# Designed miniproteins, single chains, continued (2), part 33

Each design is a single chain, and the fold is of that chain. pLDDT is the mean over its residues in the fold that is shown.

## One batch from the design tools (miniprotein)

Design m5132
Fold by ESMFold2-Fast:
Structure m5132 (fold): chain A 76 residues (1-76)
Amino acid sequence: SGKELYEKYVAGKYGLDGKGAGPALGGRFTAEEIEELLKNPELDNNWPAPLPAGLDKVLSDEELREIAEYIASLPV
């Protein structure tokens, strides 16, 4: 699930609520925008803490979409 993938690859920096590295991840970006940032972290330098680079090398497009949809669902 997107939650399990988030907890494994993203939650170490951002916490379980997406707020551990500063501003809330939820409500800032669409799932499509987050998926693109996970594939190309350098595309947006306005993110206060960068998403993990290289996940596109270890995860499928479907798994990246599941993470992106989960992040987009987190409360602001």
Scores: mean pLDDT 65

Design m5133
Fold by ESMFold2-Fast:
Structure m5133 (fold): chain A 97 residues (1-97)
Amino acid sequence: LVEEAARHIREAYRAVLEGDDEAAREHVREFGRLLSQMDQEQGRQVLEKQEEAWEEMIKESSEEMSKKLEASREASRYAAEKLREIGREIDEELERR
């Protein structure tokens, strides 16, 4: 139950990173619903679990962010090379006329 609330926050963060805004919103709604049903002691336990989950997410997001940055650099380089190739082909075709 407390664990479920903490899990929904982690899943919401992952969904945002994957670009799935709808899934992220659903997890945030479930978290809010669970939180509203908790007493003050359970709320404190969720906060503690949240801090642990937040630390784990920061660690995981650093690795995922590094991978995404690498992929973005590769994609940008590939696109630039492809555009140069297309430009060269067009110029060559015009020169042969």
Scores: mean pLDDT 62

Design m5134
Fold by ESMFold2-Fast:
Parts: sequence; structure tokens; C-alpha cells
Structure m5134 (fold): chain A 95 residues (1-95)
Amino acid sequence: MEIEEEIAREVAEYLGEEVYEAALELARNLRKLRELAATEPSPEIAAVIERLRALQERLAAEYEATPPEQRKELLKRMIRELAEATRAAVAELEA
């Protein structure tokens, strides 16, 4: 079984089935970015990774600042935002 599918299933079980596709895309894009960094380490790849890390830090801070009753909806939004950001990052590095 693909580990990304297992991760996406667990996320969907917690947050709702509607996030499965975004969680799966995010997991696959993160794997692709790790593979690109391992095969062609470059300043361009490092810059993309730092940009994604900064986004993750911003989202983590927003999560901590969010009331517990709103965190589940925030996590759904964060997964979609990260899926979009990693999609753009993969496209940029494959160009």
C-alpha cells in the first residue's frame, strides 16, 4: 500500500472525507519534493523548501492562535493551502 494513501486516509478519518484528495496530493507532492532535493540539490530547490517551511511555520502559529472549536475547520483549510503550495513548488522545479 502506498504510504501517502495511508496518511491521506487517516487524515480524512479525523477531518472528513472531503479532504482526502487534498491530503493525498499534499503527501505525494511532499514525496516528490524530497526526491528532487535528493537527486538535484540546488539553490533553487533549497529556496522552494525554505518558502514551504515558512508557510508551515505561519500555519502552525495560526493553529495555536485558533480556538479549539475552530481548529478542525482550520486544519481542512491548511491541508488545501499546503496542497496548492506544494503543487506550485513541484511545477516550478520541474520547469
Scores: mean pLDDT 80

Design m5135
Fold by ESMFold2-Fast:
Structure m5135 (fold): chain A 91 residues (1-91)
Amino acid sequence: MAAREEVEKQLENLRKSAEALGKEITPEQEAQARLHGILLLAQAGDEEAIEILREEVGLTEEQIEGLQRGELTPEQEEEIAARMRAWIARL
């Protein structure tokens, strides 16, 4: 399944929900939502999402496995968050 298509679908749903509430989504909020979608797909075993986390975000094998199992140390969670913020800043 195309991870990008599913992420775009989730973003579309988020935009529609924001419009229904009379709110606007900022580019930063959209980038964060995109990352959340990628994380959820990777946790479900989507190969494209896992590749994005590994190759573009730069997560380690241990971090990806921890995300898939839902078992991360606080230190690993902070490292993942820092790498994701750095990746968003490059977009």
Scores: mean pLDDT 73

Design m5136
Fold by ESMFold2-Fast:
Structure m5136 (fold): chain A 90 residues (1-90)
Amino acid sequence: SAKEQEEIEELKKIAKELGIEELQIIPVNAEDYANLSTNTLEKQKEALRRIAELGGGKKKRAVVYVVAEREISLEELEKIARELEEKAKK
């Protein structure tokens, strides 16, 4: 989605400005994202700034999350459940 891409671009930009050499961006569903302590783009930016300030090493690493908007219908969920059940029977 456009929002997901925008958030990824903003996180990459601030990480580069802060000298974070290794940035891992993990797409998560909305429920998992809401359960994070850094559950907003602004909180994630603040976390990156804190990592940059506290990191005494030349290799600064950070992990950030973005909401992956995937429309999973009930029909698709049932299909996934059936495929997992068939895989477990092999």
Scores: mean pLDDT 66

Design m5137
Fold by ESMFold2-Fast:
Structure m5137 (fold): chain A 77 residues (1-77)
Amino acid sequence: SSAVERAVELAKEIARAKTKEEQERLIAELEALVAALPTDEEKAEAARAMIETLRRLGAPQEIIDAVERALVRAIAG
């Protein structure tokens, strides 16, 4: 639950970021957070919560795609 809460907060920060540099930094932090989770189930749960949060906040598709790519890297190793 704490990992999902942190992932949701990072998604909100990404959606609020005003520069590409800030977005890339937050996406890298998010990739590291998800990669550090102990199980594939927890990684998948955090990934779903994050994408759902970005969609709910109306994040541009370009940002959602960048986050999805980072999540694929985090889950695959």
Scores: mean pLDDT 84

Design m5138
Fold by ESMFold2-Fast:
Structure m5138 (fold): chain A 74 residues (1-74)
Amino acid sequence: SKAQREEDRQLMKFLNDTILEIKKMIDEGKSEEEIKAFLEKKVEEMSKVFPEEKVKQAKLLLEGILEYLLKLKE
């Protein structure tokens, strides 16, 4: 449906914006603990707008991306 496509678009935008901010925090030398606290805040914000199942999947994806980005910085 059109509504489902718009929801998916908004979710992808939210995820992209969150990933870009995580990259910025890593580049600025923020601790892993600070970045994880930011991630938890963003997951809470998502839970107010998106369905629970999508939020769970988004959290798993963001945690995986954070681990990947931290490995790239060594």
Scores: mean pLDDT 84

Design m5139
Fold by ESMFold2-Fast:
Structure m5139 (fold): chain A 91 residues (1-91)
Amino acid sequence: MPLTREEIREKVREFFGDELSDQEVEILTETIMSFDQNGDGVITKEELREALGDLLSDEEVERMMSALDVNKDGVVSLEEFLQAVKQSMNG
């Protein structure tokens, strides 16, 4: 099903709770919306790698990509992405 901006924001809040400010939630939501151009909550590895390359080192991107694609189909769900981001921030 296509995900709306509100649904993505809700998922971000669900994973991070009070760990992120309202502004940080909006920034992450907008970032996710830029990757998921079709709004289905599915992010391609290529889109994710390109966008994260400006924020993270190549090594950090590779580590995150390895953690996100547990089924190895080249596609990352929104929930897998948020889980990996949360783990990266806390570990």
Scores: mean pLDDT 67

Design m5140
Fold by ESMFold2-Fast:
Structure m5140 (fold): chain A 91 residues (1-91)
Amino acid sequence: MEEKRREAERLVDEGIEYLKNGDIEKAEELFKRAYELDPEVTKERLVKAIKEAVKNGDIDLANSLLSIYSDLFPDDKETILELAKLVKEAL
């Protein structure tokens, strides 16, 4: 029950670290795997990571995470627009 959720959270956290280190391809693989295990927790963790990146002034990370979010959740247009606004206002 909770095992898939915990694994998805771990994969998102690992993907963010690879993304910070510039390994975009490996990060994308980890995020896709997290999505397959639990799309809801993957969404929640990515939204949190984008907001924290904006808060920390890491606009490059925020933009990269937003791009990945848009690829994984293309129909979630309202959330994408809200996150894009936060990134743009931090510029």
Scores: mean pLDDT 84

Design m5141
Fold by ESMFold2-Fast:
Structure m5141 (fold): chain A 102 residues (1-102)
Amino acid sequence: KVEEFLNLKVEEKEEASPLEKLAWAVVNNEPVDEEKIIEELKKLSDEELKKEIAKIVRHFIDSEDYDSGLKALDYLIGFFKKIGREDLAELAKELKEYIKSL
C-alpha cells in the first residue's frame, strides 16, 4: 500500500506546492504562515493533496535524508490533525513508519 502510493506519477512543477513549502520550511527551521497554507490547501482535491505528500516523502527517500523526512512527517501529522484531516494524518503516520523501516 505505502509502496504503491510512493510510486504515484508526480509531474514536476517549477513552483513548490503548498505542502512542499510547508515541509521544506519545517526541515530548514524557517517560519511558515500556516493560515495561508490552509487557505491554499482548501483549493486542492484530495488526490492532489496525496500527490503532494507522495512527492515530499519520495524526495527524502531518494536523497536518503531520513532525519529530515521524519521531522517533516511529524510536523505534518500534527498539522493535519489540527485542521481536522485525520485521514491525511494517518497516511503521514504510515509513511513515517515506512521511512523508519529503511
Scores: mean pLDDT 77

Design m5142
Fold by ESMFold2-Fast:
Structure m5142 (fold): chain A 65 residues (1-65)
Amino acid sequence: SALEEARVTALRVALNAYDKGDVPEELIRALARGELSVEEFAEKTGVPEDVIRGALAAADRVLAA
Protein backbone atom coordinates (compact mmCIF):
# COMPACT_ATOMS: atom_id res chain seq x y z
CA SER A 1 0.00 0.00 0.00
CA ALA A 2 1.03 3.66 -0.35
CA LEU A 3 1.09 4.03 3.45
CA GLU A 4 3.31 0.95 3.78
CA GLU A 5 5.78 2.32 1.19
CA ALA A 6 5.80 5.72 2.95
CA ARG A 7 6.51 4.01 6.30
CA VAL A 8 9.32 1.93 4.74
CA THR A 9 10.86 5.11 3.25
CA ALA A 10 10.64 7.02 6.56
CA LEU A 11 12.16 4.08 8.48
CA ARG A 12 14.96 3.71 5.91
CA VAL A 13 15.87 7.42 6.19
CA ALA A 14 15.92 7.30 10.02
CA LEU A 15 17.91 4.03 10.26
CA ASN A 16 20.37 4.94 7.48
CA ALA A 17 21.27 8.15 9.34
CA TYR A 18 22.65 5.88 12.10
CA ASP A 19 24.51 3.32 9.93
CA LYS A 20 25.46 5.25 6.71
CA GLY A 21 22.79 3.47 4.64
CA ASP A 22 24.00 -0.12 5.20
CA VAL A 23 20.67 -1.54 6.48
CA PRO A 24 19.05 -3.99 3.99
CA GLU A 25 15.67 -2.84 2.61
CA GLU A 26 14.19 -6.34 3.03
CA LEU A 27 14.70 -6.10 6.82
CA ILE A 28 13.23 -2.57 6.94
CA ARG A 29 10.14 -3.82 5.04
CA ALA A 30 9.76 -6.78 7.43
CA LEU A 31 10.05 -4.42 10.43
CA ALA A 32 7.48 -2.03 8.87
CA ARG A 33 5.04 -4.95 8.36
CA GLY A 34 5.56 -6.28 11.93
CA GLU A 35 7.14 -9.49 10.56
CA LEU A 36 10.31 -8.75 12.59
CA SER A 37 10.35 -7.62 16.21
CA VAL A 38 12.63 -4.77 17.34
CA GLU A 39 14.77 -7.42 19.11
CA GLU A 40 15.06 -9.58 15.94
CA PHE A 41 15.91 -6.52 13.80
CA ALA A 42 18.61 -5.52 16.33
CA GLU A 43 20.10 -9.05 16.26
CA LYS A 44 20.18 -9.14 12.43
CA THR A 45 21.50 -5.58 11.81
CA GLY A 46 23.50 -4.64 14.93
CA VAL A 47 21.43 -1.43 15.32
CA PRO A 48 20.63 -0.85 19.03
CA GLU A 49 17.01 -1.48 20.10
CA ASP A 50 16.58 2.11 21.39
CA VAL A 51 17.66 3.50 17.98
CA ILE A 52 15.16 1.18 16.22
CA ARG A 53 12.33 2.24 18.59
CA GLY A 54 13.25 5.89 17.99
CA ALA A 55 13.20 5.37 14.20
CA LEU A 56 9.77 3.67 14.39
CA ALA A 57 8.40 6.53 16.52
CA ALA A 58 9.85 9.13 14.11
CA ALA A 59 8.37 7.32 11.07
CA ASP A 60 4.96 7.06 12.74
CA ARG A 61 5.01 10.80 13.58
CA VAL A 62 5.76 11.69 9.92
CA LEU A 63 2.94 9.42 8.67
CA ALA A 64 0.44 10.78 11.25
CA ALA A 65 1.00 14.27 9.72
Scores: mean pLDDT 76

Design m5143
Fold by ESMFold2-Fast:
Structure m5143 (fold): chain A 64 residues (1-64)
Amino acid sequence: SEEDERVKKIIDKRLEEILKKNEEELTDKEKEAMIKQVNDIKENISEEEKKTLFEKEERVEKLK
């Protein structure tokens, strides 16, 4: 769904920021494990969690 694509974009963007910030501290295996864990979260995210995520993103956009 459109909401599922939006969730993916938000989570992927945050994952990229975390990986970039910790690039020198994380091994390739740890990065791969983190990506797998995040993908599992995306597949199991509840409707209530999606709503909270969207509300937080909207607040961040208002602060710009």
Scores: mean pLDDT 73

Design m5144
Fold by ESMFold2-Fast:
Structure m5144 (fold): chain A 83 residues (1-83)
Amino acid sequence: LSPEMRVEASVSFAIMAISLYNKYGGDPDELLSIIRKELKNIKEAKPSEEVFRKALERMKEAAKKLKDKETSERIIALIEEAE
C-alpha cells in the first residue's frame, strides 16, 4: 500500500471505531488505545504534511460528534499532541 493508502486505511478505521463507540458505548480506554495505534500507523506511513494534517482533522471531526464529551476531549487532546 502507498503512504496515502495506509493513511486512508488508518483514518477510516479510527473513524469507524469512534462511530461504533458513539452508537454502542464501551471502554473509553480501549477506544483511546485504538486511536493511539492508528495515529502511530499514520505517522509511520510518512505522509506529506498536507495529507497528515487532513487525516488529523478528519479524526478530530469524528471525535467532536461523540456524545461522551469527556472521551471526545481525550481523543482530541491525543490528536493535537500528534501534530
Scores: mean pLDDT 88

Design m5145
Fold by ESMFold2-Fast:
Structure m5145 (fold): chain A 75 residues (1-75)
Amino acid sequence: MLKITIIAPDGSKVTFESEDPEKAAKEAIDYLKNNLVDKVSPESYVAALLRIIGAELDVKLTGKDVELTIELKAK
């Protein structure tokens, strides 16, 4: 299982959870791209992408459950 919670600069939260880590990661990345890319700092955006990809790989390689909370900074 992979569970990703994204916290936008305004404090709003969205959670993506799936037993398929690829599905959870894809949905979280699509949300960032479609809703937050123009509203957050480029550094926090890139850091979020790397953390999501790393969490997906961790679940795939270890089979462990991973819960990730990402807080994004305003542009």
Scores: mean pLDDT 86

Design m5146
Fold by ESMFold2-Fast:
Structure m5146 (fold): chain A 74 residues (1-74)
Amino acid sequence: MSEAERREALLREVGELVTELIRTAAENPEVSEEQRQRVLDLVRRAHELRADPTVTPEELRELAREIRRELARL
């Protein structure tokens, strides 16, 4: 798999994770204000990185890892 193909796959993965993060947080009535702020921060960062044509696979992989970690806490 080329770096460009890997980046494209990670961009799709991050997009799917963001959708899941927003839905999971919206469906959970026990979400604290602190958790809500972390979700909003991750969504904003994901939008910024996905819009950046210079984003690296490493940056996307780390973001995906952070989103999965937050999902596990929700």
Scores: mean pLDDT 83

Design m5147
Fold by ESMFold2-Fast:
Structure m5147 (fold): chain A 93 residues (1-93)
Amino acid sequence: SEILKKLEELKEKILELIKNNGDELEILKTIHEFNLLALPLLSLEDRQEYVKELLKLLEYYKNHPEEKEKIIEKLEELFDKTIEKVKKSLAEK
C-alpha cells in the first residue's frame, strides 16, 4: 500500500528530526502529514487514544529533553502501533 509506505517514511523522518535536534516546526509539520493520512483510517476511539498519547509524549519531551532517546523509543512504538491499526483497516477482507 502506498499509504503504508508513506506512513513508514513519515515515521522515519519524524524520529530522525527529533534525534538530530531538527526544527520544531518541521517536526510538527511532519507529524501533521502523518496524522492527515492515518487518522481517517482509524476508529474514533483509536484516533482519541493516539492523539492523547502523542500529545503526552511531546509535552514530556519538551519538559525532559535529556530523555530524548527514551522519547524516540516511545514515539516509534506509538507510530508503529498506529500504522498496524491502519494496515488492519486497509486489509480487512
Scores: mean pLDDT 85

Design m5148
Fold by ESMFold2-Fast:
Structure m5148 (fold): chain A 102 residues (1-102)
Amino acid sequence: MEIEFRFESSHPDSRLTPDDKFTVTAIRDGKEIARASYENGKLTAEKGEGALEVSVSVDADGNIRIRLRVEDPEGRLYDLEVEIDPATQELRTVRAEVRPLP
């Protein structure tokens, strides 16, 4: 399964402030399956069809952490954790685990 993360920020290449806005979208097969948004100092996460869970947080260094759980067509559970540095827009996979559903 291939999942693409897209990051957009009002102030790219800079540290996040409470007045900044950003959006992270998780896309599978060209369709949005999860979205995380930051606006007015508030962080929200919305799961779409095909995602079991999505959560978003910002760590002490200002990096964006996204955790996503997705079920594939074969009934396997993917648990993905991605870190995004808003100053560089670099995306790193922190954790990628696959397990059969119970």
Scores: mean pLDDT 71

Design m5149
Fold by ESMFold2-Fast:
Structure m5149 (fold): chain A 77 residues (1-77)
Amino acid sequence: EEKKKLIDEYAEAMAERAQALDDAIRGVNPEEARQKAAEYQKRVDELKKKLEELGVTDSDIEEANRRALELYRQRRA
């Protein structure tokens, strides 16, 4: 359960980072978007460290990335 919760939080942070990076690339408030991307990157790094301490595999990270893409698609729609 804790592992799944961290994976879900990691996926959400990845989705937020992807949105911020997309905004920065497209020139939508680029300075603010770059700052948000950096903040979400820091959150992603913190969550990844916690997941690594929990002994997650590359497969677990791939699952999290898949969920992040799904969340990003839902936010973009």
Scores: mean pLDDT 78

Design m5150
Fold by ESMFold2-Fast:
Structure m5150 (fold): chain A 88 residues (1-88)
Amino acid sequence: SARDQRILEYLESRLSPELVEYLREVSRETGVPLLDLLLVAQRALGMYRLPSTVAALRRIPRSVLLDAARSVLEDEARAEAIAEALQR
């Protein structure tokens, strides 16, 4: 939707190009929508004031990624899938 496209563009502008490209690859490999990965990554990194880098994201525990996913999504199964995709 137009709203989702605007949110995606905003998140891409807020995150590093390295992190955005990494999440595009994760989306391609897992089938998880890029918008969901960007929203959860931004939330998790923001909660702990971490830099928007792949290295920082990879250091976040699954429990924290799952809490971030639950905070932005209403679907538990979808939140679990996103946390797993981001943990690798």
Scores: mean pLDDT 80

Design m5151
Fold by ESMFold2-Fast:
Structure m5151 (fold): chain A 118 residues (1-118)
Amino acid sequence: MIKEKLESLTEEQRDRLYAAMRAALDEAVRAFVEGKPEEALRHILRGILVSTGLVTEEELDAALKDPEGRERLVQLAKEVFNALIELFEERAKAGDPRAAEMVGLARTALSLIDELLA
């Protein structure tokens, strides 16, 4: 289960995931502003799916070559972002600033995916 995998992350692994998601979102926003929506989507999908170990870089690149593969990766990414929000939202409300940042990144990524697919 995605949620179980996310719950099993150490603090160090969680910090690395946060850093990877932040970097991926910064790259995605830049690509989106430059009129490169497919590149923006690729950065988001890599930032969440490869950084969590759910897919390899090679599997990501292969799946993105066809529309059905891309749809499967988008759905998986949305499931991971929603699981992150569910897992960290209560800790964010309790005043954990890193949990609040993680929820913010996940919500921003979901919003950007919806914009890119519109």
Scores: mean pLDDT 82

Design m5152
Fold by ESMFold2-Fast:
Structure m5152 (fold): chain A 88 residues (1-88)
Amino acid sequence: GAMAAARRARLDREVDEALLTMIKYSLIQILKKMLEKGEITPEDLADIRRLLENIKRLDPSITDEQVEKLLELARKDPKKAIEEIESL
């Protein structure tokens, strides 16, 4: 019924917004750790890629090209990558 459809749509939106916020937070924390230690591991890059792909799934306006650019930015300049992710 209409009430069930409205409830589902509201829950889906609240869940997606909460997930997006949590993913962005996790991504920023990984980038901060990379910045603090001055070292980027393959595992850190794999985690960043996974989180960016999750953001893309929740926000289809984000392209594969943007994901690859953010990954390269994270590797070269983690501080600037944090600023770009906060702007998403």
Scores: mean pLDDT 77

Design m5153
Fold by ESMFold2-Fast:
Structure m5153 (fold): chain A 88 residues (1-88)
Amino acid sequence: MAAEAVERALAAAKSAEKAGKLEVAAELRENAEAIGRAAEAVERGELSADTAEEVRLFIEAMGIPDYEEMVAAFEEELRRRRAEKAAA
């Protein structure tokens, strides 16, 4: 459920901080907050089915059993986005 996914993302952010990956930690926290807000709106019936699907996909991603693997995946995505910005 969304609350568990948010908790896992925050735990992964702490793991990233301990590893010195401050940007990965910040990205995980921002995503956790955004998904938490979206999940609450879905519970109130205020959002579309598409938004509910996005929340579900995030929960699946946060189901990665190893926090280090989760952190590594977010670190790779952050590097990809930085390369994109540098090329623009």
Scores: mean pLDDT 66

Design m5154
Fold by ESMFold2-Fast:
Structure m5154 (fold): chain A 96 residues (1-96)
Amino acid sequence: GSKSVITPSLPSEALTKSPSYLEAKAKFGDIADIVASLVEQAEKVGATEGTINLPKNYNLEEAQEAVKILTKDKDLKLTVQKAETDYGSPYLEIKE
């Protein structure tokens, strides 16, 4: 099957006012912005599951907790794993 790759962007203004975003941002800072933008883009394309690939310079546990907060009320199942690469931006692979 085909897979699509989604890269982080800025979260929408509507998303930045949501309680889940505000909670994640307060706890995790920049990781919350990255995860929130990936979640928002995944929902926009109708994805139901995917994998976030996280370079080593990002905290895996913080990203996993941000995903839990940002997807708790959504029909979207995201897993977080370390990427093979130690450098670059986090990215989301969605399954079609």
Scores: mean pLDDT 80

Design m5155
Fold by ESMFold2-Fast:
Structure m5155 (fold): chain A 59 residues (1-59)
Amino acid sequence: SAKEQRERAEKLIEKIKNSNLSEEDKFVLLNSIYTFYDKFGLVPQEILDEIEERFRKLE
């Protein structure tokens, strides 16, 4: 649902912000989320999955 996708995006944003990643890597990942959120009010499931995978590889 849209509510679950928004909750997932918000949790992912918080997780990235609180991680030990470089500020540059955080910026790139967060910008990917914010771009979809600003344009569509929702981040597609496939994009959330991609960003979560990229985040895992950078940790």
Scores: mean pLDDT 81

Design m5156
Fold by ESMFold2-Fast:
Structure m5156 (fold): chain A 72 residues (1-72)
Amino acid sequence: MVDELLAEGDRLIAQGEEAYRAGDYDRAIELYTRSIELYREAIRLSRTEMERLRAAVGLSIGEGKLRKVRES
């Protein structure tokens, strides 16, 4: 369900932040990339404006964090 994809995406973002803080940029990239995939799937499966908005916000956060790591 969309809520499960969003929850897993959020979990991967949190783990990616931990990896980034530890200086493990390769792991941060892996985790943020996985979160982006889940948020894209959540957008695809969304049936309401609110579900789509939540997924789009998550996607934006994941893409921003991935870009930041790659620029390091």
Scores: mean pLDDT 87

Design m5157
Fold by ESMFold2-Fast:
Structure m5157 (fold): chain A 90 residues (1-90)
Amino acid sequence: MAEVEKLRAFNDEVNEKLASISDEKEREMEALVQLAKYYGVDQELIDKAKQGDEKAIKEIEKHLKKKELELRNKIYKKDEEYAKHLAELE
């Protein structure tokens, strides 16, 4: 609940910041960097990705995908608990 609200607030803040960047590639890199920082990716790995290190970029993407899957599972678990509650009322 509070975690989802925090993530939404973060997304809104990041989107506003990204809107100030005119270059599309720079916007994509800044988005990746901000998400990586939010999920606690090592600054050293982020710095390598900024330099165009494909391995570093792939490692960050893999980490973010794992965190996104964990968040999705938390959301789906809430929906599953709510669906169970509704089924008990039938």
Scores: mean pLDDT 70

Design m5158
Fold by ESMFold2-Fast:
Structure m5158 (fold): chain A 87 residues (1-87)
Amino acid sequence: MSKEELQQKIEEITQEAQDVLDLAGTVPGGEDAKKKAQEALEHAQKALEALKKGDLEEAQKHIEEAEKKLAEASRALADALQAAALA
């Protein structure tokens, strides 16, 4: 994956994680989603720092961890929304 593709993935993950974090803060039972979204943002930040250093392998590893945490956050948010009966 190119540096530009990695940067684009980091930006997409950061935006999606921020959206999950913002919504989870308004939903009863959203605490797990908030925690996972924060973990995704932390890995996205580490990926961006690795990318700035030119360490594409380290950046990719942090992107993979961020994507994993974002998936967990999105699942936890969906479960919380369903339980809260928010439409």
Scores: mean pLDDT 83

Design m5159
Fold by ESMFold2-Fast:
Structure m5159 (fold): chain A 60 residues (1-60)
Amino acid sequence: MTATAEEVLEWAKEAGLVPASVTDLAPARSLIRLANRDPSDTDGLLDEEEWRLFRESLAK
């Protein structure tokens, strides 16, 4: 199933990538962009380098 930005945000919250209080879809859009691939495979959504970049973006 092709994940929506909302589905990606839910996955990111469950994975601990974003706080549960986040309601903005911008983090999910950033995940899709950083992954440079269809988010249908959320287990492989981010490689280790993309994960680091995403975490750095959240720190700002």
Scores: mean pLDDT 55

Design m5160
Fold by ESMFold2-Fast:
Structure m5160 (fold): chain A 115 residues (1-115)
Amino acid sequence: SKAVEIVDEAEKYVREKSKKIIEALKQGNFDEAIKLIEELGRYLSEKLDEVIEQTTDEEAKAEIMSAKFIVESLLRDLIKQLPSLSVEEGIKRVKLAEQSILDILRYVKEIVEKA
C-alpha cells in the first residue's frame, strides 16, 4: 500500500518534471534542462530507496534495486549526451527517457503489489 503510493507519486513527478525539462530545451536552456534532470534523478533515487525499505521480500528488493540502477544510468547517460544534441533531438531523447522511466516504475509497482 505505502510502496504503491510512493510509486504513484513518483510517476506523477516524472510527468511534471519532464514537461519542465522539455520547456527548458524549447527555450534553448540546456543548463536548466540538465539541472532539472539531475533533480529528477535525485528524487527518483530517494523514492526508490523508500520503496526498497517498504519491501520485505528479498527477490522483490533485488528487482527494485536493479530498476533503480537502470533509472540512474539512463538519466546519467541523458545528462552526458544532451549538450551534444540539437533542441529537437534533445526533446526526443527526454520523451523516450520519460517513457522508459514510467515503464520501469510500472514494473516496480507490479512487484510491490505482488510482494
Scores: mean pLDDT 90

Design m5161
Fold by ESMFold2-Fast:
Structure m5161 (fold): chain A 85 residues (1-85)
Amino acid sequence: TTTITLSGLDALTLALRITRRLQSDPNVSNVTLTAIDSNHAIINATINGQPVTITLDQQDGITTITISGADTAIAYAQSIIAQVS
């Protein structure tokens, strides 16, 4: 599990950008986005055959992104998040 904190973009906007980038990646499949509310979203994906869960939680203008999965899938997801944040 890895945690990233970001400011300046709302959780839903970040979740949509991450989801779109994951969907366009040939190494990524089974991408789903569950928007719980404007401040909470969950993205599920399979990266090179490994499941990953990305949870976004926004409080007081800060979005916390938690990535869970195998270390290689987490590292890949982190690189995607860096491209869209």
Scores: mean pLDDT 83

Design m5162
Fold by ESMFold2-Fast:
Structure m5162 (fold): chain A 115 residues (1-115)
Amino acid sequence: MEKELAEKSLKGDKEAIDKLVKRSFVDMTAGVTTVIMGWKEAPEELRELLYEMAENDKPLTPAAIAGLSALLSTEKARELLGETVRGMSAEKQALFVEIARRLGVSDETIAAVLA
């Protein structure tokens, strides 16, 4: 069942991508992005929270998600995110696009990250 879902996702099936987004850890993609981008520009309180969460593989809190959205508003953060996402497989890039849309990231910002 999961293998068939992954194969359909790679072929661009929107229903398969939606199911993978629901099963995928939004927190993992956001967590990796925050660790790479957040250490230099994140507020001290957010850094402490992210260290604790990275060490314990805990899901992101609403406060951490809000902090990530604020960081994505900076040009430098978008540049680092772009490098990370462009290095991903087509399946993971499609998953990132759906996660970003669910987090309220604009289509223009998503297009800029993928360019």
Scores: mean pLDDT 52

Design m5163
Fold by ESMFold2-Fast:
Structure m5163 (fold): chain A 80 residues (1-80)
Amino acid sequence: LEEIYNSLSDIEKDVLGLVYIAGERGLTVAQITAAMPHYSRAAVRRAIRRLEALGLVEYDRETGRVRLSEKGREVARIAS
């Protein structure tokens, strides 16, 4: 889990932390992008896609929200 966290880029760590703080309900891509104005929308979307590929977040098509998986929550706790 620490190895996974340490492999993440700064933007991926920031996205993971934001979704962790949001809790079980998660955040929309628009909310994540708004919270990270120093990154482009394309960079934020790429980070979300990478985290999803690593199994750390789930994209809920029904609600449009990005939420932590159980694995993602364990990885995010390392930063806490």
Scores: mean pLDDT 81

Design m5164
Fold by ESMFold2-Fast:
Formats: sequence, structure tokens, C-alpha cells
Structure m5164 (fold): chain A 100 residues (1-100)
Amino acid sequence: MKLSFEEIAERLSTLEAEYLLSTVKKYIDYMEENKDLMTPEEQKILEEAKEFADILERKLAREGVSYEYKKIPKEVAEQIRSFIAKLAKVKLNLDKRKKA
């Protein structure tokens, strides 16, 4: 079953949410720099990434600092991996278009 970004964020520790936010923001920055090369479908992925980053930022602001290790459920980990792979694919597509 597919979890929402809010449900994913709620199941992460603040430490893991901070690390994931850093990763997602790097992809957002790269996509924003190359926005004019993006298809409408890829621009939708960028908007999804911005929504996820905002959700993670709100979680961090709300919950404060935590140094506790929390086991990520397999379903959550798989959806995070899938979304990061989706962001990575957009970056690869942009890299190819920049060289054309």
C-alpha cells in the first residue's frame, strides 16, 4: 500500500528526516537550475520533491533534536528508495539534455 509523504515523515526519526531533507534539497536545487529543460511530467516530480521537503522541514521544526536511532519500516524504506531513484532519473535526463 502506498504511503503519503506525511505518513513517511511521521515514521522517520528526526536524524533520518534531516539526512533525507538534505538529499532531497540537493535534487531540488539541481532541478531548479535546469527547470527550462524539464518536461511537464518532470516538473510535477520537482513539485512533489518540494512538497516532501516542506513536510520534512515542518517535522524537524515541530519535533526538535533527537539522537535516537529508529528502525525504518520496510514499506517506508522502499518508498523512499523509489522516490530518490525517481529524482536521480530526472537528474540523469537533465544531464543528457544539457549535453545535447
Scores: mean pLDDT 81

